Designed miniproteins, single chains, continued (3). Designs and how they scored, part 60

Each design is a single chain, and the fold is of that chain. pLDDT is the mean over its residues in the fold that is shown.

## One batch from the design tools (miniprotein)

Design m10066
Fold by ESMFold2-Fast:
Structure m10066 (fold): chain A 82 residues (1-82)
Amino acid sequence: ARARVRELAERGAAGDAEAARATRRVTALALLKLGEEIAKTERTAEIDKMIAEAQALLAADPPDAEQQRLADALVAETRAQL
């Protein structure tokens, strides 16, 4: 999942607007899910800000089903490293 998100980010940086949007949606959703999990055990102003910013991005530009699956895979990979 990380490699695929990196590929989307690189394509977005090269001018692919859809890849840039997909990268923002996937990253925001993964950060929201991870931030909510961390907030259950340790709550800080930084975590609350991260959650609020991710929620605002997703409200303006919601992810599709494939982007949601990619975000879930990113969360799973991140949790496996913790």
Scores: mean pLDDT 76

Design m10067
Fold by ESMFold2-Fast:
Structure m10067 (fold): chain A 77 residues (1-77)
Amino acid sequence: SFLEQALLTHVGASREAARHLTEAVEALRAGDRERALAHLKRAREASSPETFERSLAYIRAVEPELAEELDEVVAQL
């Protein structure tokens, strides 16, 4: 997907983290916050703290309509 490729090339996320972050965004679009939280936990485990924060900042920039919902789920990590 575009987001997965962008996280790899622009953020430097690992393939595992980029996959889980992309699945989290798709879950948020589907209204499935529990699935989004599960994927965000796996992405965090597959990332350094710095790379995880850069990934979230990138998602907020390119998917601004999801930023509030993303932040609410991230607060549960």
Scores: mean pLDDT 90

Design m10068
Fold by ESMFold2-Fast:
Structure m10068 (fold): chain A 74 residues (1-74)
Amino acid sequence: SLREALEDPDVTTRLGAVGGAKGTDDPEHIEALRDAVLNDPHPAVRAAARRTLLENPHPAGREAAREAEAELAA
């Protein structure tokens, strides 16, 4: 699953998982990407997850990115 791939110790594997989730309309995938923006230990993975959500054609993806940014600002 995307969540399992995002828990992989290899940064390259987690970046690939984020890339594979581009344009997802799956609520579970959007939530997993949002969690990665907030919690991934590597800044490159957090940035990739944020970018993937912001570039998502589905409003839910862009909303998840804004919610994560608001949580980080609090």
Scores: mean pLDDT 83

Design m10069
Fold by ESMFold2-Fast:
Structure m10069 (fold): chain A 80 residues (1-80)
Amino acid sequence: MFLTKEQLLAIADDLGLSEEVRKKLEEFYELMEKASPRARILGEADLGLLIIQRVMNPDLSDEYILKQLEEIIKRLKEES
């Protein structure tokens, strides 16, 4: 199970994530549509953990989240 792009962006808005993070989430979602089933499952898990980290630690910076999301996207591109 994965969220729609609209649901994912709504969660980003609820968490107060920056426009740069939202743009990267859109890129992530587009790449997920082209990814292998294995890459998609791993990407979903990585994103889920990152969201949990932000929820559990509100002091976690948008810059840190953006960096982690860029690494997730890089891995997804390499496996797609």
Scores: mean pLDDT 77

Design m10070
Fold by ESMFold2-Fast:
Structure m10070 (fold): chain A 80 residues (1-80)
Amino acid sequence: KPKTDEELIKEAEEVIKELKRLSEKYPQYKRTFDLMIEEIKRLIENYKKSKDPVEKLLYRMQIDYLIKEAKKFIEKVKKE
């Protein structure tokens, strides 16, 4: 069943928490994690502020894509 926008944003916030935790454990990847956190936060803020349904859909798609990429990177780092 497809995720609601609210469920996707909640998942993005959980991914931000995990990225913050990993930035402390893997200082060699801190810059990459910080950039991912910054971009996810920017997209969530833009989604919440936008009144245009087309802009909201585009931000929603970008959030979904970035969460998937962040999760892949998290799994890669954890396997090291």
Scores: mean pLDDT 84

Design m10071
Fold by ESMFold2-Fast:
Structure m10071 (fold): chain A 103 residues (1-103)
Amino acid sequence: SIAELMQRYVNGEMSEEEFRAALAALGVEPIAREYLLVLVEYRKEVRVEEHTTAGLRAERVRPEDLEKAAELYERMAEIFARDPRLASLAEEYRRLAEELRER
């Protein structure tokens, strides 16, 4: 259901307000709502609708969007770092951002 909501938002089928309300109605934690919103805004902006962040490769991101992809990963790392239980995810996304910037 969350994946379906994300896809509908990326496709322009719902507003940001409707998306936020739908996530809240599903009981999604506030921190999870923040990173999901950042993720779907990135997908909407760079048109990477067929790929997850975990499935992104540099060659699948347009050269002009590499900076945006690195910024996305940095923001996700900062959000995950707020929860000690997600420390490993924060480190993973920080590493991904560094990899993109070194290219």
Scores: mean pLDDT 69

Design m10072
Fold by ESMFold2-Fast:
Structure m10072 (fold): chain A 89 residues (1-89)
Amino acid sequence: TQLLMDLIRAKTTIEETKKLIDELEKNYPDNPEAQKVVKKLREVIDEIEKLLADYKAGKITADEFSERLDKLFEEVEKLIEEANKIKQS
């Protein structure tokens, strides 16, 4: 049950974060702070995708997957806050 929710949340977070990256690249292409946030968002998405692949390949346990995913979600949330500050400036 928890694992299924984690898998859904991981995929949803990747999709929504990619939309945010596209929005920042389109609306703030010359903003250095936006470029920095985009780079960090891409790095976190790559880590989530790798974590999903490692879990699917049986390289990590469901508990390890959930714990590491929670930390990546916290980083995404912080980067969304940074993106919102750019949008308000």
Scores: mean pLDDT 86

Design m10073
Fold by ESMFold2-Fast:
Structure m10073 (fold): chain A 86 residues (1-86)
Amino acid sequence: SAAELVKELEARLQPLYEEDGDEERVAHEAAVLYLERRGEPEEVIERARADPEYALRLAKRLLLEERIKLRKPSEEEIAEAEKLIE
């Protein structure tokens, strides 16, 4: 969701999140910032700035791809696995 994307970047966007209160606007700004941080092409950034839906969709897709590739077991899953080995 848009709110979930904002929370993923909350540490960098804390001032904007607290001032705006507008979840959709903050999510759009978060998505554009995320794409800029990744070094996406200028054309992609320009489109993302103009089209909030495009920005959110692309950022969400790329974030999901990162989470799938870098997925580590949760602390709870690690604790459960350790109990099975002992």
Scores: mean pLDDT 63

Design m10074
Fold by ESMFold2-Fast:
Structure m10074 (fold): chain A 58 residues (1-58)
Amino acid sequence: DRETWIRAALQNPHVTEEEAREQWDVYQRALESARAHNPFPESSFYDEANERTVTLRR
């Protein structure tokens, strides 16, 4: 995926390899921030109807 992303970006002659790598890093940090914002990623889901996170209890 990272390699495929960089190859696709490098098809534009105005994009450098460093710029493609920087854009990939920004994307990864955005995903990490989104994951970190969910405090219970493994054992919970967000109940949109009640606007709250529901923890699974098994």
Scores: mean pLDDT 61

Design m10075
Fold by ESMFold2-Fast:
Structure m10075 (fold): chain A 94 residues (1-94)
Amino acid sequence: MSPAEQEIEKLLEELRKIMESSPVLTPEIRELVERAVEAARKGDMETFVRYLEQAVHLMLLRAAEAGPETLAQTLALISQMGKIVREILKLQEE
C-alpha cells in the first residue's frame, strides 16, 4: 500500500473507534459505517460519504429521542468523525 493508503486505513480505524463509543450505536448504524469503510477502501469516496451521512442521520435521530445530554454527546462525536472524514477526503484528492 502507498503511504496515503496506510494513513487512510489508520483514519478508518479511528472512525470505527469513535462509532463504537457512541451512546446511540445500533446494528443498523454499525452496518452503515462498515459499508462506508469498505467503499473508502475501494476508493469510492461518493459511496463512503453517502453511507456516513445515513449513519449520522440515524445517530442524530436516536440521540434526539434519548434526550439533550445524549444529543450533546452525539454531536461531539459527529464533530470528531467529520474531522477524520475531511482528512480521508484530502488524501484521496490526487
Scores: mean pLDDT 83

Design m10076
Fold by ESMFold2-Fast:
Structure m10076 (fold): chain A 75 residues (1-75)
Amino acid sequence: KIKLVVTLDDGSEVTYEADSLDELIEKLRKFAEEHNVDPASEIAAILNLIGEEIENNGVLPDGKVFTFHLKKKKA
């Protein structure tokens, strides 16, 4: 399974756990939509990090924690 810790610019943290990349992507898209975050840039950066692990190991990262800082979009 994949673990992802997302820290917002206000210091709040959200932890996601997923058994597949598709599940993680859906959770991240929903989070971005709910928190008015730019999903295109932030999700792409996270996917690049996960994709690099898959390329190196040929499998989804088990138990690996990814940490990202997301910025809220200004109203």
Scores: mean pLDDT 65

Design m10077
Fold by ESMFold2-Fast:
Structure m10077 (fold): chain A 118 residues (1-118)
Amino acid sequence: MTPEEKALTAVLKAYRALQDGNYDEAIKYAEEAVKLAEEDPSNTRALSLAYATLAIVYAKKGDFEKAEEYLNKALSVAPPGSSAYAIVLRAKAEIYRLKGDEEKARQYSDEATRVAAA
């Protein structure tokens, strides 16, 4: 497998663990995905998705400070207008929903839809 394929496989494992509610396993796989993605500086897609997954996991654990730190990292590496950027905006919307900020959650969900449609 290429470094990109390895990183994306780790992201998928992290996301599956997140869906299953296994937050510790999700963190483990997402951190593995970050390390693998960092091996290739052009692998911004896998890196941004790994950071977005960490952001959602920490938000679900109630650690909104870490969630916002990882979300900002994901946004900084996702190319503007890319499919990865749209996914990161959807993660941002989910985090604001978990914080109880429905207005910001809707704002970022709408932005993600516009980016995905462009």
Scores: mean pLDDT 83

Design m10078
Fold by ESMFold2-Fast:
Structure m10078 (fold): chain A 70 residues (1-70)
Amino acid sequence: MELSEEERKKVEEFKKALKERKIPYEDVSDEELLEILKENNWDIEKAVEAYEKRQRDEAIAALKEAVESV
């Protein structure tokens, strides 16, 4: 799957920002990180915040769904 030179640089900046904030990205592909960057208009800071929120919201949603499925 394709990353342009510019996309690769943005993904690398995003990974660096995540590492600095100690946010785990080990289970996330470069393509998923790129998608988050595109959704946040290539703003690294906003992308980091969105990623952190997404991880938190997904955990909350999973717990809620487990309760509501009973």
Scores: mean pLDDT 74

Design m10079
Fold by ESMFold2-Fast:
Structure m10079 (fold): chain A 77 residues (1-77)
Amino acid sequence: MSEEIREELVELAKKGGLSPQELLDLVVRQIYPDVLYDAAVDVLEAHGASDEELQDIADNSKDSQVREAARDVLKRR
């Protein structure tokens, strides 16, 4: 079930209708903690968030795994 939700969130990210923060809020709410980091990375990469958006998420997100995912995606650029 969490894998199916992860795939749906990645597809939603590719569609570009939601902000990166809105997508990550869905990840935190719907994905289990043990796969949350991987799901957040996949969603952020699929969305193509800007460096400014990634930095804002890394600094201000409430979830530590989401902040780490944003930092790691930003470091890869």
Scores: mean pLDDT 76

Design m10080
Fold by ESMFold2-Fast:
Structure m10080 (fold): chain A 92 residues (1-92)
Amino acid sequence: EEVEKARELLKKYIEENPELQKAFDEMRAEGFSEGAALVGAVLYSFHKTPEQREAIRATVRELEAQGQSVIDTAILELAKILEAKKKVEERK
């Protein structure tokens, strides 16, 4: 359930960015799992060059190949990064 809450946070972040939503949809169409596509799409928000995005796809495929627990860990870590960034932006 902690992972599910983190997934919902990543989904919300992606939905707020049409570019990231497109990246998520494209990765899902290529056969990536929902979790892998969430990780990849969120990472696209931090890395905008084609070279970096290609490296992200390769990395996410390697994480997916290592199993669901590795993808779940990546989801939890990214959720923490997004929450920390939001808190810094909300601090006066």
Scores: mean pLDDT 79

Design m10081
Fold by ESMFold2-Fast:
Structure m10081 (fold): chain A 62 residues (1-62)
Amino acid sequence: DVEEKVLKTAEALGKRYNEPIVGVFKTKDKNDKEMYVVIVGEDDLKLYKENEEYKKLAEERK
């Protein structure tokens, strides 16, 4: 199950950054390949908004 794999990855990221999972959403990468974006804690959300790669992915899927 893809969702189960995503949750497992999110838990690993949460442990690495010592932050709770804030959100998970599905998008596509630069090559139109489906992927999941995991936001871990408020600091990670802030980094996501400031990171040009994540901004580009979000804008390309609107």
Scores: mean pLDDT 58

Design m10082
Fold by ESMFold2-Fast:
Structure m10082 (fold): chain A 92 residues (1-92)
Amino acid sequence: EKKEFEEGLKKVEELLKKLEEEKGLTEEDLRKRVEELKKNRESLNPEEVEELTELNGLLYGLELIEKAKKGISYEELLEEQKKLYEEKEELE
């Protein structure tokens, strides 16, 4: 139940921390990279498409963590996650 969701968010936090500590990449740097990739969407190579997908996933996880810290309920976070999966299915 709630534990599996919390473990998922913890893994996202650990990945973001590693990116900052090992590569000096901040949340702002990741957001800027996503915007750059989205602007060039029609000319992205397969590696850039994969990068965009991975970065969007990390930023989404970070947004859920921030919402959880603001006191958004676990049930509302699950509904937002479900909505994102629906949007991903529509795009794939």
Scores: mean pLDDT 69

Design m10083
Fold by ESMFold2-Fast:
Structure m10083 (fold): chain A 83 residues (1-83)
Amino acid sequence: MEEIEEKAREYGLKQAEKLIDHIMKDVELSEEERRELAEKVVDIVRETELKNVEAEKKGLPVDHGAAGKAAEEYVKAFGEEKK
């Protein structure tokens, strides 16, 4: 259980960092902007995790793909705005 919580947080940060590095290669981002973006991604993942916990309590299937997709879309939108 604690492993899942730690993995979710680390996974979110890793995904944010990788996406920023890949999508924003041609865009100059300050250290502050990178941190803000990473925190936003983690927040999205956390919110999806809470929804998954609620679903599990009701015996419904957990949609792990939703968190990753939402995070990716957010980073892409942010990159478009900065260009």
Scores: mean pLDDT 70

Design m10084
Fold by ESMFold2-Fast:
Structure m10084 (fold): chain A 78 residues (1-78)
Amino acid sequence: MTPEQRELRQKAANYYTAGGIWLAAAEVTGSAEDAERAIELFQKAIDYAKQAGDEEGVKTAERGLKRAQELLEEIRSK
């Protein structure tokens, strides 16, 4: 793995972790803003994972994105 690929994977991991934190916050608070923040962070995690060639990282972040989107729809339907 090149230093560049390592940095991209680290960025993906950081954004994924942040997305998970905001997703957990949205689940507790019912906040659409927290869910939207989680969506943004998971999208960035997907982008960096794709740049790094990390297929597993992409799939993991896409699952996070889907959960955040489903939660946002649930919040908006209330």
Scores: mean pLDDT 87

Design m10085
Fold by ESMFold2-Fast:
Structure m10085 (fold): chain A 63 residues (1-63)
Amino acid sequence: EIEKLKKEAEEYRKKANVYQAGADALSLSPSPKAQEMARTYQKLANEYKEKADSLEKKIKELE
């Protein structure tokens, strides 16, 4: 059970990192479309980070 949660947390962390990198890159563009996409990617990065953090806390509790 704990091993499954660890794998899920790692998967969410990877997704958060990918969307964060995308948001950071897009936010450097002066294009309004790029800025809008950066905001969308930032929201996705935050959601996946929150899911990863939540699972990591549960893993710590289940030790």
Scores: mean pLDDT 83

Design m10086
Fold by ESMFold2-Fast:
Structure m10086 (fold): chain A 72 residues (1-72)
Amino acid sequence: EEDIEKVKKIIEELREYRKHLTPEQQAQVDEVIRGLELAIEYAKKNNLKIEVEVERLPDGRIIVTIKFTKKK
């Protein structure tokens, strides 16, 4: 599914990004990745569309927004 594929790409980009971070920041990114994996499973089980937006702040913090929409 196109929406799920996009989220998987975001997870892969986050895995690459974490290589350049401190151990503390890596732990935060790993938590985000885990949350996104769970969100994908939730969307699949409930036949929902998933949309994810990720903002990286200059200080290394990440803001993640996840939206679920019912499929018509």
Scores: mean pLDDT 80

Design m10087
Fold by ESMFold2-Fast:
Structure m10087 (fold): chain A 88 residues (1-88)
Amino acid sequence: SEELEELVQRLVARVEAWLASRGAEPLVEPDASFVEKVVRLLTYIGGLKSSLESETDPELKAELQAELALISEEEEEVLREELKKILG
């Protein structure tokens, strides 16, 4: 849907603005498909959650929590449901 495509574009832009502010590479290629954007967003979220579980430094945990907060739990659930529809 158009609403879902707009959500995915907003989430990619939000994450990429954060990454750019820290001198990191963009989340997705400029010509990435809708499916690739959804997969990359979920992979990014999963990576942050995994890092947060293993991190013992309180300052680094706070940074990871702030980065994870860029995408709400409700937004993540929408991405997960869309991926299930694409793959299942």
Scores: mean pLDDT 85

Design m10088
Fold by ESMFold2-Fast:
Structure m10088 (fold): chain A 70 residues (1-70)
Amino acid sequence: MFDEDRRQLQQAADRGLLTPEQAQAIYDMKKELYEKASPEKAKEALGFFTDLIADGVDPKEAKEMALKKV
C-alpha cells in the first residue's frame, strides 16, 4: 500500500531534497492519517503536513497541526 510512497520519499532523501527524518515523518504521517480518516481528509491533511515540513516546521508540531484537520 505505501511501498511506492516509501520508495519515492527515500529517493528524495537520497537526492538531498528531504532529510531522512523528514522522509520518515511524512511516511509515518501518511500511514496514520489513512488509518484514522477518510481518504479525502487524509489526502488533504497529508498535503498540509508536507507543506509544513517543507516550510521548516518541526515534525512533531506539524503532526499536531495536521491531525487537527481530520
Scores: mean pLDDT 74

Design m10089
Fold by ESMFold2-Fast:
Structure m10089 (fold): chain A 82 residues (1-82)
Amino acid sequence: SELEEAIEAMERDIAELRALLASKGLELSPAAEKTLERLLEELEKAREYLEKGDIEGAKEALRKAVALGRELGELVAPLLEQ
């Protein structure tokens, strides 16, 4: 359940970021878009592993998602400061 809550929290953070960018008329760079795509892929893998009862697989996918989320944040920070 803690892993499920972490996945849901990241999905919510992504939705909030997308809403914020849309409200400001801002677009993701190609690099940020690719990072977001990879982040969503890792979150999907985390859900799949969790559904299969593979806790270690889910944790690994979440670790990758967290790293990608941090990278995405760095890529979008200059955009939000404009």
Scores: mean pLDDT 85

Design m10090
Fold by ESMFold2-Fast:
Structure m10090 (fold): chain A 82 residues (1-82)
Amino acid sequence: SPLSREEQIAIAEQIIAEAEAALPDITDPAVQEALRRMIRLLRELIENWDDEEKVAEIQEELRRFQAEFAAREAARRAAAAA
């Protein structure tokens, strides 16, 4: 079954809490910025949950962010390989 609205919000809130708790231990400025961007997008998602158009926009931004992050990590690993 698909996740309920309440379950999706609870998951987003948990991710925000874990990300905020992890943030002080992250030394890489690029990783810190990426994590702060993710936190911001998730907070906007929660704030605008009843706005279907805004939720769709934020979900698309999160998808693009995830794709960009995955691509950068793949490129970084490739560059580190001998």
Scores: mean pLDDT 78

Design m10091
Fold by ESMFold2-Fast:
Structure m10091 (fold): chain A 70 residues (1-70)
Amino acid sequence: SAKDEEIKKIEEQIKTLKEEKAAYKKEVEAQKAKASAEEQALLDKQEAESEAQINALIKALEEQKKALEA
């Protein structure tokens, strides 16, 4: 059904965002290991901003999925 296809699409989007979040975190940690204190502070700020945005998107998609399942 159209509803089932939309749910699957949302599940795939959530999965992709979680994988991208994990990959980005690993990349930032690797960069921080070789960075100066000033560069580490900038990377921390950028990581926090990106994490907040991705978490907000995941939450919105989870809520949309729950509404479709109701």
Scores: mean pLDDT 86

Design m10092
Fold by ESMFold2-Fast:
Order: C-alpha cells, then sequence, then structure tokens
Structure m10092 (fold): chain A 90 residues (1-90)
C-alpha cells in the first residue's frame, strides 16, 4: 500500500467513525463503499474526491444546522487531505 493510500484510508476510517458517532449511518455506509472501492483500485485521490462530493451534496440537502456544521468540518478535512496527497505525489 502506498503512503497516499495509507493516509486516504486513515482519513476515510476517521470520517466513517465520526459519521457513525453522530448517527449519520447512511453517509457512513457510503464512505465505507468508497473505501472498499479505493482498496480495489488504489486510487486515493479519486476516493477522497468522491467522498467530498457526496458529503457536499448531503450538507446542501440538510436542514439541520448541527448536521451541516459536522459535514462542513468533514469536508474541510477531506480538502486538506487531498491537498496533502497531491503534494506527496509530486
Amino acid sequence: MSKSEIIAKETLEKLIKELEEFKLYDSAKKLREILKEMEKTGDSLEALKKAKEYLKEEAEKSTDPREKEILEGLIELLEDTIELIEKLEK
């Protein structure tokens, strides 16, 4: 497993755990599917970008300010991780 794959896996696992803690089980399930796909393809950036787009759509759809704030925080973590991996692959 590459350094980028390890970072992406740890990030996705952290997000899944946090989503489950806040009872956002459908989002946690979707991120698990993305993680499994990443483990098959090895494409860390694609997985993180898919997770980011999914969480953005869920945040836009949410009418709960607390849920929206949580999702926005997770999106920021994904954006930071994507930037880090892009720097490592240079």
Scores: mean pLDDT 85

Design m10093
Fold by ESMFold2-Fast:
Structure m10093 (fold): chain A 112 residues (1-112)
Amino acid sequence: MSLQEQLEKAIESTKDEKVRNILESLKSEIKSEEEFLEYLEEVEKVLLSDGLSGELLVTVVLALGEIGEVIKNPKILEKLEKILTPLTKHKDPKVAEAAKEALEKIEKGKAK
């Protein structure tokens, strides 16, 4: 299954328009699993520099969870878990809850 097919499944399963818009943007810009790993590395850097907060951070975290439920590449799954795990302790309770939901979706995807 290609990255493009996996991203399409994430888009089809989401009910949140803001999350869907992020997923559609990623599907348009990211054409390979290597490019997606590079994207996640940049997301991690932005988060470490406190460059992302509030509703946008919540939406990005939820989008990463939707991807994590369908993605099969173990390196991508490991990177998603590395990014999301510290966010479960974020000072913003909306971000912390979104990160917990995202990790639950990743575990659900692994069980399939």
Scores: mean pLDDT 81

Design m10094
Fold by ESMFold2-Fast:
Structure m10094 (fold): chain A 97 residues (1-97)
Amino acid sequence: MKVVAVIVRGAGTGEGAGLASRALKLAKREFKPDKIVLLADSDGPGIRANAKAYGAELVILPRGTTVEEAKELAIKEFKPDVVLVASPSDGIRVEEV
């Protein structure tokens, strides 16, 4: 089973929700995963709509969770083959697992 984890920073903002949408689309298109996990630093209707649209499992992270902490959680719980990090500062980045 091929698993992709998408970590989104600023998920509670319009920019973060837009990045989540682009990262999920990229994940589905380029990696063709059997499962997508969306790890968001905030809950909201935009992030929930994105998770539903792409059939992604949504994980809401505690406020202040770092990218590294989110990656550690994703690796431990989901064993992803690929991790994408989407942030307003860096855009969408493919991270080593």
Scores: mean pLDDT 83

Design m10095
Fold by ESMFold2-Fast:
Structure m10095 (fold): chain A 74 residues (1-74)
Amino acid sequence: EKEEIAKEIKELEEKAAAGEITKEEFQEKVKEIAKKIEKLDEELGKEAEELSKENGVDKDNIIVSKFAKKILEE
């Protein structure tokens, strides 16, 4: 669950850095991961929505970034 999602994020970043996937494919995967995170943490989803509106950044990117930081702080 949390560890599984974290591993998926790390693997996705490694594949992107190695050029094994396109930037577009990376973005689609980020959306899928963000959707999974929202189901596990509704509060994080709400925070990301507010930050997205304030900063003009995609909500999905904020969700994934915040989730990764949250795991490191546990």
Scores: mean pLDDT 74

Design m10096
Fold by ESMFold2-Fast:
Structure m10096 (fold): chain A 78 residues (1-78)
Amino acid sequence: MEKEIKELIEEAKRLEKEGEEFLAQGNLKEASEKYREAADLYSKAAMLAYQAGDRELAQELLKRSEELRKKAKELEEK
């Protein structure tokens, strides 16, 4: 579980960074898709963190997931 949580967070960070790169290039659709993918992985990592008893990490990851979903939605509405 601890290893899986770390792997999910690292992958989510990579996808988030890809989203930022697409956003910088003006590729709003691809940026929103990467942010949604990152949000899904943060949400999955949060669930595993909660199951592992790390409620603080779970809350942090859920907030990050929600922020990225909001960013993705905003880009899709433009």
Scores: mean pLDDT 85

Design m10097
Fold by ESMFold2-Fast:
Structure m10097 (fold): chain A 95 residues (1-95)
Amino acid sequence: SEIEKNLEAIEAVFNDPSAALGVRQQAAFVLAKTRGEELEPEEKEKVIKLLEEQIKRMKELLKKAKEEGSASEEDLKEMEEYIKELEELIKKLKE
């Protein structure tokens, strides 16, 4: 299926140390959401680390956007909701 082919490509990016951090973080998000409990312990730890780094970056961006008044209330809410989704995924992976 298309989804299986896309998951193979995502796993390749996730395991590629030459890939940009943001791209690896996106791959980690997809793997956490699609494979979650099926991840090997080492992959799970790597996914958690990448998602925690993304949360930290997003919280910094959210703080800056609020201070500068550069983002709409809708954009700020979307960022807060995405951070919450990442935090809930990490919680599930640790359970």
Scores: mean pLDDT 78

Design m10098
Fold by ESMFold2-Fast:
Structure m10098 (fold): chain A 72 residues (1-72)
Amino acid sequence: SMVERIREEMRRAQIDAGADAGMATMLAYSTGLAGDRDTRLAQSRAVAEEEQRRADEEIERLRKEAEERIEE
């Protein structure tokens, strides 16, 4: 059904976004930052939060498109 298709698209977008956020966090931890552990943690969190925000925006966009198509 169209609803099942929407759920699959949303699930896929969430998984992809989660994978990207995880990779970005790993890369931030592996950077050769001179000094403070707290600085590295803050940068990792900021990147993960930004990727999650983008994922939420994409999911919302997909929901709005789907609602228009279904007219339910």
Scores: mean pLDDT 64

Design m10099
Fold by ESMFold2-Fast:
Structure m10099 (fold): chain A 96 residues (1-96)
Amino acid sequence: SMTEEAKKKAEEALKEAEERLKELQERYDEFVRNPSQAEAAKVLEEAAREVEEAVRAGRKYLEMGTLEDYKRAYSAAQLALAIARSAESRAERLVA
């Protein structure tokens, strides 16, 4: 059904977002230990909070169980991924 397909897509996207959040947090933990990377660490810290909030919202939508909510869960996951990618790109440039 369309509902089952939407649920699977949302679940897959949220798993990807959760993995990117973990990578972002690991990168932050590395950068925060070096004063020369403090600016990059701040970017990653702020992004990790936003990504975590988006993932949490998406997970709540998944629990609601409607097609509309599965689409919202997918959108929340895509937002989380976009925030993570943007922050990683910015942090990379600040470290260089």
Scores: mean pLDDT 89

